# Designs tried in a protein design run: designed miniproteins, single chains, continued (2). Part 40

Each design is a single chain, and the fold is of that chain. pLDDT is the mean over its residues in the fold that is shown.

## One batch from the design tools (miniprotein)

Design m5368
Fold by ESMFold2-Fast:
Structure m5368 (fold): chain A 94 residues (1-94)
Amino acid sequence: MTPQQRQQQQRLQDQQNRQLGIQYRSDTASNVSSLRRLGDQDSSRRSSSYSQGQNLTQRMNQGQQLLQQDPTRGHQLFLDTRNQSQNLLNSARS
């Protein structure tokens, strides 16, 4: 593979990873809102749901910084955070 071909592939991959990271961040934010809503509906779970939401929000802030500097690491952090948020939400609903 030529250096020019490697540069073009890297740019395409970076663009894809940025778009994926934005999508995963959006999914995580939706899940955080749902967790907070469940906490508001059940006072016994409020503290836990809000704490989980805060932790997910901190990871999203880290992911935003990483996505600009290293789209590969940034999108992976957002993917992991989205999956964690979905698992927490599913557990809270059960």
Scores: mean pLDDT 82

Design m5369
Fold by ESMFold2-Fast:
Structure m5369 (fold): chain A 89 residues (1-89)
Amino acid sequence: MEERMEELLELGRRAAEAGVRAAALRGELPEDMSVEEALERAKEAVEGLVEKIKEVAEKDPKKGEELAERLEEVVRRDLEEAEKIIEEL
């Protein structure tokens, strides 16, 4: 579980970076938010979500694994979509 959470955190951080970059290129960032600020917030959100899943896994390993798998699926989809936008621009 620990190793899987570490891999998920790395994947999530990459998705956050790509997502923020794609949003910036499309002009979709909030008016008063810098790219650096958006990136920091996105990474913090990913870290918080991974920490919560890790806590669940400590109490219920099976539920933790199911949540980690679901998060990985979402993060991979978000990364793929963001990379497509970056490639088109």
Scores: mean pLDDT 77

Design m5370
Fold by ESMFold2-Fast:
Parts: structure tokens; C-alpha cells; sequence
Structure m5370 (fold): chain A 73 residues (1-73)
């Protein structure tokens, strides 16, 4: 559980960085998509979701970030 929570918090920080970048660039829709993923992870952490749920949400966030990085190149 501790590792899952740490990974979730790391994913939240990564999402926050991407959100800030996209907002500065004026990409409102992409920023909104990342905010939704961040909010879902934060809500799960606050609700004390199982490690499996935190991992699933972390993987979903990571996949979105990877897709975004590929799209940028």
C-alpha cells in the first residue's frame, strides 16, 4: 500500500507539471484531460482506495502522459 500511495503521489506531481505546461500553451482541452486524471488519483488517495485501484489509476495516468509525449514529437 505505501508503495502504491507513493507512486500515486508521484503520478499526481507529473500530471500537475503537464497541466501547468498545457495551460501556459493555451491547450485547454488537453489540460482538462490531465486535470481529470489528477483529480481521480487525489480522490482515490483521500478515500483510502485499495492498492490495486491506485495502481490502475496510476497506470492510466502514465499511459496518457506517454501518449501525450509521443503526440508532441
Amino acid sequence: RELAEENARTAIRALEEVIEEEEKEGNKEKAKEFRERRDALEAALRAGAPAEELLRLEIEASMLIIEYAVEKV
Scores: mean pLDDT 76

Design m5371
Fold by ESMFold2-Fast:
Structure m5371 (fold): chain A 91 residues (1-91)
Amino acid sequence: FEEATQRLDEIEDELQKLRDEALAAAKAGDRKKAEEYANKAGELVKKALPDLPDLATAVRYALLGEIARLLGDYEEAERLYQKALDYFRKA
């Protein structure tokens, strides 16, 4: 009965929550906790879109890049963003 549109909307909301948690942990200096939230976001996308594994990987790298940037690792952040863009282009 539920439409795919509603499922996508719920996934977007959950992704936003995981991103917010990851960024909050990064701002607190807890890299491992922030990376755990980024991994959960990637797994959420993978479960929702199993036919698009590159998209899940792209989301994970994008969050890892934001985490690195907030921790002052700008060089690593740029590398992670480049990987995210590459996977988004493949998806």
Scores: mean pLDDT 79

Design m5372
Fold by ESMFold2-Fast:
Structure m5372 (fold): chain A 72 residues (1-72)
Amino acid sequence: MDEEVELALELIKIAITKIAYDHGKISREEALREMIEHYEKAIELAKKIGDVETQKEFEEDLKRYREELARL
């Protein structure tokens, strides 16, 4: 269950980053960079757990955030 706990912690970090951005505490670029790092770790954890559906959803989100960062 270590990987499941680590995944939950990464999801909490993503949520905190989104809340910080929504409240003007961090820049868009900083929020995107932090979310990309946490999504990359969440994808690897989902792979270890064997949750293919969650892995694919996170890979799609990561692709969108990387594309947004590249357009800044």
Scores: mean pLDDT 86

Design m5373
Fold by ESMFold2-Fast:
Structure m5373 (fold): chain A 104 residues (1-104)
Amino acid sequence: KALELLRTAPIYNRRVNITEEDLKGVKDVKIVDASNLSEEEFIQLIIKAQKEGVILILVSLPEMNAKVISAIMASPVYPIKASNPDAKKVAEELKKALTEFLSK
C-alpha cells in the first residue's frame, strides 16, 4: 500500500523501484515546506533527517542547484511536483500511508 502510493503519487522519487529495505530504520515522516531555506539549511535538514531515520516529504523546494539535487537524490526525500494543485493533500496521504507501513 505505502510502496504503491510512493510509486504512483505525483512526486519526484529518488528511486523508481522503492523496496521495503529502503524504509528500514525509518522512525518518522515529516512534511516540510523548504521554499525559504538556504542551501546550507536545507542540506543540514537532509543530513539530520538521514541520521535520525526521518523521511522528509517536501511540498516546496529551495533554490535548485547541483548540491541541493545531490542531497535529494542521496536521501529519503520525496519532493512533490509544484504543478500539483493538491500537493498538501498528497503529502498528508503519503505521510499517513508511510506511518501506517512503519508501525507494522
Scores: mean pLDDT 66

Design m5374
Fold by ESMFold2-Fast:
Structure m5374 (fold): chain A 76 residues (1-76)
Amino acid sequence: SELEERLLKGESYVTSDPNDLLEAKDLGRQLGRPVIVKTDKGEEFVLNATGDSREVAQKMLEIVKENKRFEIRLAK
């Protein structure tokens, strides 16, 4: 996918689709890399995709409910 290609190149992907955030989280889990999500408000959230699944899910839900657009990248 476009998102996967951009993230693997070390680029950021901007989206308003929560499904893209889910795809990025799954990619991060597969690669053992945290996902960084930046909101329009300038807030940054770190999703430790390889961490506790409940904590990751709760953090994603919080991001999705409070924000309309996300800038996503993989942590180095």
Scores: mean pLDDT 78

Design m5375
Fold by ESMFold2-Fast:
Structure m5375 (fold): chain A 67 residues (1-67)
Amino acid sequence: DEKAELERRIEELKRELEELEKELAETKKEYDENPSRELAIRYTALALRVIGLEFEIELLEEKLRKL
């Protein structure tokens, strides 16, 4: 069942996104308190991963809607 598999994958990615957004918020807080190049790089990498996951979720939800 392709629909059930897509729904499961979307839920997995949404959980992953939630965890990444928590990590992003913590990293931003650390950066705001003690700015460093290491934290700036980590923040940017996390922000890009969040954007990537949001895009993948959107694509999978569009596929699910067409089923």
Scores: mean pLDDT 86

Design m5376
Fold by ESMFold2-Fast:
Structure m5376 (fold): chain A 72 residues (1-72)
Amino acid sequence: SEELKKKAEEYGNEALALGKAGTSAEKVLQYAAQNFKIAGLARKLGDEETAKKAEEYGKKALAAAKAMEAAA
């Protein structure tokens, strides 16, 4: 779904922007959770490309949140 692909990209970009700005790691984790939900929904719809993209954004957001916590 093009809509799910766009949402995954938006949430991924938001998580990276928050990480760069040094805001709440909790918010970055919430965006990661949203991307994992999108990945699950995309797989149910047979959209494996969007599912993999959303999962990748989610993993990057988790890594960013972990780095933020380690830096604090």
Scores: mean pLDDT 78

Design m5377
Fold by ESMFold2-Fast:
Structure m5377 (fold): chain A 67 residues (1-67)
Amino acid sequence: TPDQAMEKFRKELSDLILKIDKGEITVKEAEERARELKAKLIEQYPSISERVEQIYESFMELLRVRS
């Protein structure tokens, strides 16, 4: 369902932040992975694209603090 896909997206973004904090990936790699996850989710569920974009923008703000 869209709600389950949205929850998984939030979890995947949180995991990317943890990987950056552990030094396992770069901020740039996390941005690329998040962009791909966002694109796939919007393609699968266009009706929730606005909510997905808002979550993505919040994630990008967290990355700016780390850059």
Scores: mean pLDDT 84

Design m5378
Fold by ESMFold2-Fast:
Structure m5378 (fold): chain A 90 residues (1-90)
Amino acid sequence: MKEKLEEIAERFVEAARIALEEGSLRTAMLALASSVSILVALKNPKASEEEILELAEREARRVEEAAREAGAERAAELAREILREVEELR
């Protein structure tokens, strides 16, 4: 599970890169913050895998919404893919 959650954190970095290419600095900053939040949670020995999955789902929804508002369609699509990947890990 930890390796898959680290992969999810990497996918948020990819979403940030795509958002920057689409001209949405706000979406990119949110996606980077999402990646950092997941990595920090993974370092907390008291955080359950379920709590980290819930965090990842919440962060994916936030990035998707920001991307939609900015017209960053590719970043929004990747955020939806991240959400599906997190749902499959449950």
Scores: mean pLDDT 86

Design m5379
Fold by ESMFold2-Fast:
Structure m5379 (fold): chain A 78 residues (1-78)
Amino acid sequence: SADVEALLAALDVLASDEPVSREEREAAVQTIAALPLTPEVVAAAHAYLSTLSERKRIAVLGEIARANPALARAILAA
């Protein structure tokens, strides 16, 4: 779905080991803030985060929690 594609693109920016511009990070945060709370989005986010190192997962979850607290709560409940 378009929402899952947008989520994964935003998560790639936030989880990047390579330098990304402030503009790219801000766009990724805005994308996450606008995402609907659907089972597909929650499942995709949970699966993506499970592939990350513990340090990266905590950092990315923190950014999700700030941008979209309901989504962060749903991911943690999954």
Scores: mean pLDDT 86

Design m5380
Fold by ESMFold2-Fast:
Structure m5380 (fold): chain A 111 residues (1-111)
Amino acid sequence: SLEELVREAVTLLLEMAQILDDAARRSKDPEVQAELRRLAGEFTRLAREIWQAYESGDYERVLELLERAIELAKKAVEFARKHGLPDDVIARLEELLKRLEELYQKIKEAL
C-alpha cells in the first residue's frame, strides 16, 4: 500500500540518521562530528515532514521531500568518502540510498 511505502521511506531516513549520528560519536575530528550530526538532524527532520505531508494528503509535497532526501543522502555518501569514514559505514549509506531511490519510484507510481 502507499502507506506502507511511505512508512518504509521514513524508516530508511531514520536509519540513515542513526548511522550518521553513530559515526559522529566515533569521530575524533570536531568538524566532521558537527557535520555528521547536522546531516543526521536533517534526515530526522525530513522523515517527520514526509510523514506529516502524507497524513495531510499532500502527496506532491511527499515526492518533493523524498527528492530532497535522496539529494541529502548522495551528499552524505560523498562526505563520508571524502573524510575517510569506515568502508562498512559508506556501504550501509549507499545501500540505504539505493533502497530510498527504489521506494521513491514505487511511491511516485502509486500516486
Scores: mean pLDDT 92

Design m5381
Fold by ESMFold2-Fast:
Structure m5381 (fold): chain A 100 residues (1-100)
Amino acid sequence: MKEKALEILEEVLEEMEKRLVEAGVPESLAKNMKDLSLTVAEVELRSQSPKEAAVSGIRTGGGLLAGLLRLLGDEELAEKVDEITEEAIEELERRIEEAE
């Protein structure tokens, strides 16, 4: 179950990375967001359920990327990142529930 939740997270993050690049996020930044999201989920698995840990990973990675873009003055791209992040969370939750 824990391994399956991380597998689903990885698949959702790969789709999210592609959508971020298509929206105009540099490939290196999108990749770093994915790596950070996975790291956060692995840490959170120590104290949270697999679903909660995976959601926390995506929310933290996407939130930090959007925050960085706002600091750089790209509010329009930051808003798109927030939208992609929320859609990724919804898809993750659906896939985990279907896998149970």
Scores: mean pLDDT 86

Design m5382
Fold by ESMFold2-Fast:
Structure m5382 (fold): chain A 74 residues (1-74)
Amino acid sequence: SADEQLKEALYRHLLYLTKDDPELQKKIREIYENSESLDEFLEGAEKLAKEIPNEDKREQALSILKAVRRYAAA
């Protein structure tokens, strides 16, 4: 489904943005495994993205999550 493809793509992108932070990568994996829907994943990922220490990476993550949420709501 489109939601499953978006969830997978976001998950992979967030892992890439946090590749230098094993603890954040662990949290992302937990959110991915525990989320039953794209919407649940987006909620968890938005909270985690705010914890990203690097401002540019944090803004990039939040921007992508916002874009996907807007697309899914259309």
Scores: mean pLDDT 85

Design m5383
Fold by ESMFold2-Fast:
Structure m5383 (fold): chain A 64 residues (1-64)
Amino acid sequence: SAQREAAKEEARKLGFSIHTTEDGYEIVEDNETGAGMTFEAFLQLTKEKSLEEVLKELRSLYKE
C-alpha cells in the first residue's frame, strides 16, 4: 500500500534499512546500531507515536 511505501522511505531518510529475512519478515534496522524490529510492529507503533519517536525509541534500546 502507499502507506507502507511512505513509511519505508521515511525510515530510509532517517538512516534505517528495510530488508526481508529468510522467513519472509520485513525488518526496519538502524544502520548504525543494528537495532531492528519487524515492519509490522513498526507500522502498529506509528499509529500511536510519530515515526521519529518510534525510531528514536528503537535507537535508545542499544544506547550505552
Scores: mean pLDDT 73

Design m5384
Fold by ESMFold2-Fast:
Structure m5384 (fold): chain A 84 residues (1-84)
Amino acid sequence: MTKEEILERFKKLIDEAVERGLITPEQAEELYKLFEEAAKKVSVRDLQILLDHLESLMKLVEEGRITPEEFIEGFKARVEELLK
């Protein structure tokens, strides 16, 4: 998968989460900025790891196991870890 394909998949997942009421448009904008910034700095492989992590966190929100705020913070922490 190319970085462009990963970014498109990410945007679709986030847009679906907003449409389903799982996260707010403001939270979606924050996630877009984080992922686009990461895409400039990391390999395709690391960007795929971030996408896989997002999908895992999304399932936890859908199941009601974490809050939207915990979802955002968990994703931020993973981005920061990969950028170190």
Scores: mean pLDDT 82

Design m5385
Fold by ESMFold2-Fast:
Structure m5385 (fold): chain A 62 residues (1-62)
Amino acid sequence: SELLKGRSLVIDEEGKPYLVYLTADGKLVREEVPEEEFKEIQALVDRMTAGGRDGAAALAAA
């Protein structure tokens, strides 16, 4: 997960992706993920699962 670099991807109620991580102060920070970067993350998830069926892929819809 080179794109995530120690950050967690979170999808909110609206379906908006955020990167969440801890700072040195121990605070949680969230940053919005641009649509293009979100598509890259989706492609990575699809490659990792490689379920052979689109219905089996986590959230990959490409």
Scores: mean pLDDT 61

Design m5386
Fold by ESMFold2-Fast:
Structure m5386 (fold): chain A 77 residues (1-77)
Amino acid sequence: TPEEQALLDRINALIAEADAGKVSVEEARARVEALLKEGDRLIEQNKDDVRTVLRLLMYKISLSGHLLVFERRVERA
């Protein structure tokens, strides 16, 4: 859906900015928290569409995983 695509675009933009060193860990955490809340809102709106719920859950898992990897890289630098 357009809302799902907008969420994915925001996730991809944040990952690109983080990989380019353009965001702090604190900014990344805040933006991830906002994106996860938006994902939860879209899951609730689409709860009867199992395929959409599964895609949104995968986006949430991927986003959380990227944050953990980013935090670990910054801590080791």
Scores: mean pLDDT 81

Design m5387
Fold by ESMFold2-Fast:
Structure m5387 (fold): chain A 95 residues (1-95)
Amino acid sequence: SPSDEELELEVEASLAIMSASVSIKAAERYLAKGDVKGAIEEYRKAIEALREAIKKLEELVKVSTDEALKKNAEEMKKLLEERLKELEERLKELE
């Protein structure tokens, strides 16, 4: 059974991932309207949220004793790190 600490970290990571997704969609909508400044602000929010999610997943890997949970968290972290790099490159292209 997951500990209260593991559950809190999972919830916090999930909320940060959702926040990043919302900001990415907002940035895409701003770009569709030609609002580059609005898109930049939303991509910056998405980058911050992805960094928070990665940090929470790193904490989850450190505190968990469940090998399956650790592997899933490590896999998700790698995917988020790849998305973070893509967003950072996208932001550089817009600035």
Scores: mean pLDDT 89

Design m5388
Fold by ESMFold2-Fast:
Structure m5388 (fold): chain A 73 residues (1-73)
Amino acid sequence: GADAPITPEEAASVRQLADDALRTAKELNDPELIAMAEKVKAQADEAIARGSRIDAGVMTLAAAVLLVESKKL
């Protein structure tokens, strides 16, 4: 099919990155970054629950972008 099942290792990596982004946003105490990080974490958890590697991959990229933007602040 278009979406292949996500592996446990891939799921763990996605969760870790989303958690890191949220933790960093909270440490910066930026309400917009916190809101974005919480949304990314929720969407990552939902994609993992569906087993969608593509959607989980998109959320991994979103979390990475949030971490990069956090370093510019």
Scores: mean pLDDT 77

Design m5389
Fold by ESMFold2-Fast:
Structure m5389 (fold): chain A 85 residues (1-85)
Amino acid sequence: MTMKEIAEELRKRGIPEPLAEELARVLLGKAPAPGKDDIEAWIKYVGKEKTIEWLQAAVDYGEEHPKDVDQEGLEKLKEALEYAK
C-alpha cells in the first residue's frame, strides 16, 4: 500500500485532510505519531468524540492491514487513542 492509498482510505473513514495524509505517514513509519500536546489541542478544537473517531479509524486500518503498516507507528497511534479516551 502506498501512502496516498492509505490516506484516501482514511479520508473515506472520516479523517479530514491534511490529517489523513499525516496519519498515513505515521502508519508507514515516516512521521512521528501525535503526542499528548497534539491530542489535547485536537480535543480542544474539534472535541473528544471526533478526536477518538479519527484515531480509532487510523488504528482500525492498521490492524486490518498489519503487513502493510509499520508496527511501531501503529503502537504509537494506539497509545494516542488511549490517551484521548
Scores: mean pLDDT 85

Design m5390
Fold by ESMFold2-Fast:
Structure m5390 (fold): chain A 84 residues (1-84)
Amino acid sequence: AVEELLAAAEQAARDVVADPEGSLRRLAEHLRRVAELSPVADLARDAADVVENLLLGSDVIPPQTLADAALGMVANVRAAERAV
């Protein structure tokens, strides 16, 4: 279910502090799966692209800043999904 994928995405975003690269990779994968199943597919795909860009900076951006950005992306997709 989409909600289960969004819950997994939120957990991956929380895990960014401990494992920035691995967690951002899992988050992008979960968001791409949401895009396959959800009416907010374009927003979920855009969020996955943003997360992949965060991954490119994961060695220079503080882990907490990465986690906050990742959690914000998941929250936006979740809010849009619940609005439809």
Scores: mean pLDDT 84

Design m5391
Fold by ESMFold2-Fast:
Structure m5391 (fold): chain A 95 residues (1-95)
Amino acid sequence: TLMDILQRYLEEMGKLQDEIDKLKQQYLNETDPSKQQELINQLRKLVEQMRELADRAAEQLRSLGYDGEADMLLGDADGIVLTYESQIRVLEQQN
């Protein structure tokens, strides 16, 4: 059960990271400011989905008594989210 929760979390988190990386590449190749703004909005939504995913996984872990694993998962997720938030800010500054 612990491993099933972690495996699902890592798989879904990996998919969100892949989508973010694809949108970042699209942004770098985009010259239309309105489309750039659409891509930034999509990137921010994906980062929020990462937070929601981590919160749900942590809640599932805590419901089973894995409080330490939940805390570690949230800490790791915060690091990933802050990194992507920083990268999105840099992309906006390039306009």
Scores: mean pLDDT 89

Design m5392
Fold by ESMFold2-Fast:
Structure m5392 (fold): chain A 101 residues (1-101)
Amino acid sequence: ALTAEQRTALAIIGIAYDEALRRGADEAEVQALVSEAGARLIAGGDAAKIATETVKKLFGLALGIPAEEITKEDLIEWLKERESELGSFANVEAQIELLEK
């Protein structure tokens, strides 16, 4: 069973998955990253670490830049901008808190 923190991690990853595909990232590469992250979360890995690493990689694919160049602050700003569009799709406060870890 998934913890609340693992569910929050999956929610962030899912939103980043949709954004990466919308920006023209390769579907097979995006799906592989999400599947690996899901497996790591189910195995009891660190949800905050897995979410941060996976979301940075998804944005790296979407923007065509190295994941290492994407900061947590960039991701938090994007979530805040998306809060008005996503509404009930995202617990944005919990997602920001997870990324700030």
Scores: mean pLDDT 76

Design m5393
Fold by ESMFold2-Fast:
Structure m5393 (fold): chain A 84 residues (1-84)
Amino acid sequence: MKYKLDEELKKLLEQVGLKKEEYTIPEILDGIYEYAAREGLFDPEDPTRVFVKGTLLGKLLGVDEFNVLDANFIIEKVKEHFLD
């Protein structure tokens, strides 16, 4: 299933070169992780941890850090940025 995104999530995905009108959840998650990789946000001691404080991604999710294994949390936060 594909979703239209609000301006905040579109702006994040644009930073990784994604400019589509609609996205699947896996495509959105891939874009988020590509953003985290490009910005150097992964903890080098524990690559499941992502430090997002003060970033566009941190603002989008409303957190200072998250764990990539907490997929349900990430998906629910991302869904807050889907358009009807």
Scores: mean pLDDT 83

Design m5394
Fold by ESMFold2-Fast:
Structure m5394 (fold): chain A 73 residues (1-73)
Amino acid sequence: SAAAEAARRAEIEKLINEYDNLTPVDAIDRASYSFEASLGDERAKEKVERIDEFERRVREAREWRREEERRRR
């Protein structure tokens, strides 16, 4: 429905805006955690996995957003 589409758009815009507000320092932290994970730190490994999952979801959301905008034009 149109209402469901509007709700999905709002969720995607929110997710993208949250990602775009991350500082470069937040991105650099992944490299630090990845190094610690390579030394056997399970907590650092979990942090890397969570960061990668978040980035994957943002990429998927941006792709969906572009596809929808393309269809509406």
Scores: mean pLDDT 71

Design m5395
Fold by ESMFold2-Fast:
Structure m5395 (fold): chain A 77 residues (1-77)
Amino acid sequence: MKHGEKAVEAAKAGDVESAKKHAEEAARETIRLDPSLAGQARLALKDAEEALRAGDIEAAIKSMEALRKLSEQAERK
């Protein structure tokens, strides 16, 4: 199951706790698969966490979509 997709789904459902957990896992997996993307993945995770903390669900979804795309990029070898 793709953690990036689950983070977006949870955020859209208003499940902030699940969205945060899945975003953290997506960032971890991205860094593990492609360490060159570590900076981008950490920034996207930070932006998503800050948006969730502020209650800005639209901004959180955008950051999680960026993280999902980075995860997909990391799977390409």
Scores: mean pLDDT 80

Design m5396
Fold by ESMFold2-Fast:
Structure m5396 (fold): chain A 89 residues (1-89)
Amino acid sequence: MEIVTELAGVKELTDDTVVIEKRVRKEPSWVRARALAQSAGYTFPVRLETLPDGNLVARVEIEPAVIEEAKTRFGITQLVMALTVVRAP
């Protein structure tokens, strides 16, 4: 559930990488978010990065095929929303 909310904050899309530029709290809240996502059937490779300003961002790596399907079905503006709704690659 929480990871779907995180995907709603997507700021950049590439062919193989989605960058979530949303404020993420330290490890305990992120561990809980991942556990909720896994129980809901979302399986995204995720890493946390610390930006030079001290903010945390989550980087999500998803299959290019999922991105291409979203582009084809939902268009660029709707692609961010489609990634929020899509359960698994």
Scores: mean pLDDT 41

Design m5397
Fold by ESMFold2-Fast:
Structure m5397 (fold): chain A 76 residues (1-76)
Amino acid sequence: MPSNQVASDSLEKQSEKKKKEGDTVSSQATYQASQLLKQGQSPQQAIQQVAQSLKSLPPQQRNKALSAIGNALGDA
């Protein structure tokens, strides 16, 4: 429970960083993952849901967004 809040906060921080860098896709993906964790989903479930929402994007953009989520979760 506290770990989900810490992970969620880390994802929101990463979202703000990516937004400032002009990476709107990674910003949106990390923010979505943060919201899913706040709704009670596990990090693995949140990643799966975000990955599904990104499936229509080019692989390079999708992989970059997923990497941003992974980095935020690793920092938590």
Scores: mean pLDDT 79

Design m5398
Fold by ESMFold2-Fast:
Structure m5398 (fold): chain A 64 residues (1-64)
Amino acid sequence: SEEKLEERKKFMKEVAEKQRALFKQPPEQQEEAAKQYDELRKEMLEYFGSLESLEKAREKSLKE
């Protein structure tokens, strides 16, 4: 349980870092960056099983 919590926090932190990196991309590479973000979103939904589970996991990670 604790290991899964740590993994979840790490995953959410990686997501936040990748999202910030997208805003540093030049316009020409924006499409590629957007595609990578879409893939990341799919990984998040798969990992948490649904949008509701994703929101709950995000809130729990922020409170801990």
Scores: mean pLDDT 67

Design m5399
Fold by ESMFold2-Fast:
Structure m5399 (fold): chain A 74 residues (1-74)
Amino acid sequence: AMTPEEARAELLRYIDEQAEKNGLSEEDKADIRATALRVFDLVLKQGYSPEQALAAAKTVADAKIADLVARRKA
């Protein structure tokens, strides 16, 4: 089973990869990391598994990245 530490490391790796892929600034990357980590910690505090917390946090990160990319094209 995934530990909270392993799930957090995977979340940060995922965000870094997606940010680089989408050409995001360091400021935008930091904001996405902060938001995703808040969701991750909240889901864990509610008693869900690290895998569930990772999935929820990735979903939020993906939504924020999509919003930033859409704004850049407007």
Scores: mean pLDDT 87

Design m5400
Fold by ESMFold2-Fast:
Structure m5400 (fold): chain A 64 residues (1-64)
Amino acid sequence: SAAEEQERLGRLLLDLAVHEAREHNVPREDLLAAVQAAMDAEGVPPARREALLRELDTALDAVE
């Protein structure tokens, strides 16, 4: 379903952003901008975008 595809995409975006922060020390602001642009391109609804961005902030805080 579209909802399952959006959930899978969200998980992939979070995993990739955390990987880039850990392995390549990419700045948080650049990762947030990239994730937001990807969500825009994929047509992710605003409420889901806000939830994913909150999850990303929490995950990035755990990276240091």
Scores: mean pLDDT 78

Design m5401
Fold by ESMFold2-Fast:
Structure m5401 (fold): chain A 82 residues (1-82)
Amino acid sequence: SLFEQVKEAIEAKDYEGLKRYAAELARKAAELSELLGKGDISLSPEVKKLKEQIDEALELASKDEKALEAFEEGLREGNEEA
């Protein structure tokens, strides 16, 4: 799973991989949240799980300054915010 790849990247200190996986998580979270907003309530547990996984990854990454930086950069890139 994408979350397992994030945890593995944190443990391996693969900051480039972590940034890429964080961007993919942010894109997936945005996509699922948009679909839920359009009335697909069956995605509600998946959105909740993904948010919990992102929160857990942030907590794990916060213990390594470089991991936190890489994860936050990935999240910014994935959110597609101007």
Scores: mean pLDDT 77

Design m5402
Fold by ESMFold2-Fast:
Structure m5402 (fold): chain A 99 residues (1-99)
Amino acid sequence: MTPEEAIRKLTILDVATALLAVAYLNDPSVSEEEKKKIEELYRKAFDLSQKAVEALKNGNFEEAKKYLEELADVLREMSKIIPEFEGFAEEVRKLAEEV
């Protein structure tokens, strides 16, 4: 996979992640405790994704792989509240293996 292809795939996942997180944060049936956890995990996911993109742009593939693996773990933690994030975590893990 090229770095440009990896960045595009990660960007699509980032947009989908933001959409699901925002939907749950605005859902009145979701508990305040779960909303706080989603907000915390989303901030971590956003930071890790930005670091992965910068590492990919700079050709630092070992650092990019590390951030993508950490991002997959954060998305897997989010999947305990939002099940769809399990699929996103797997896609990010595969991306880390192909970089």
Scores: mean pLDDT 87

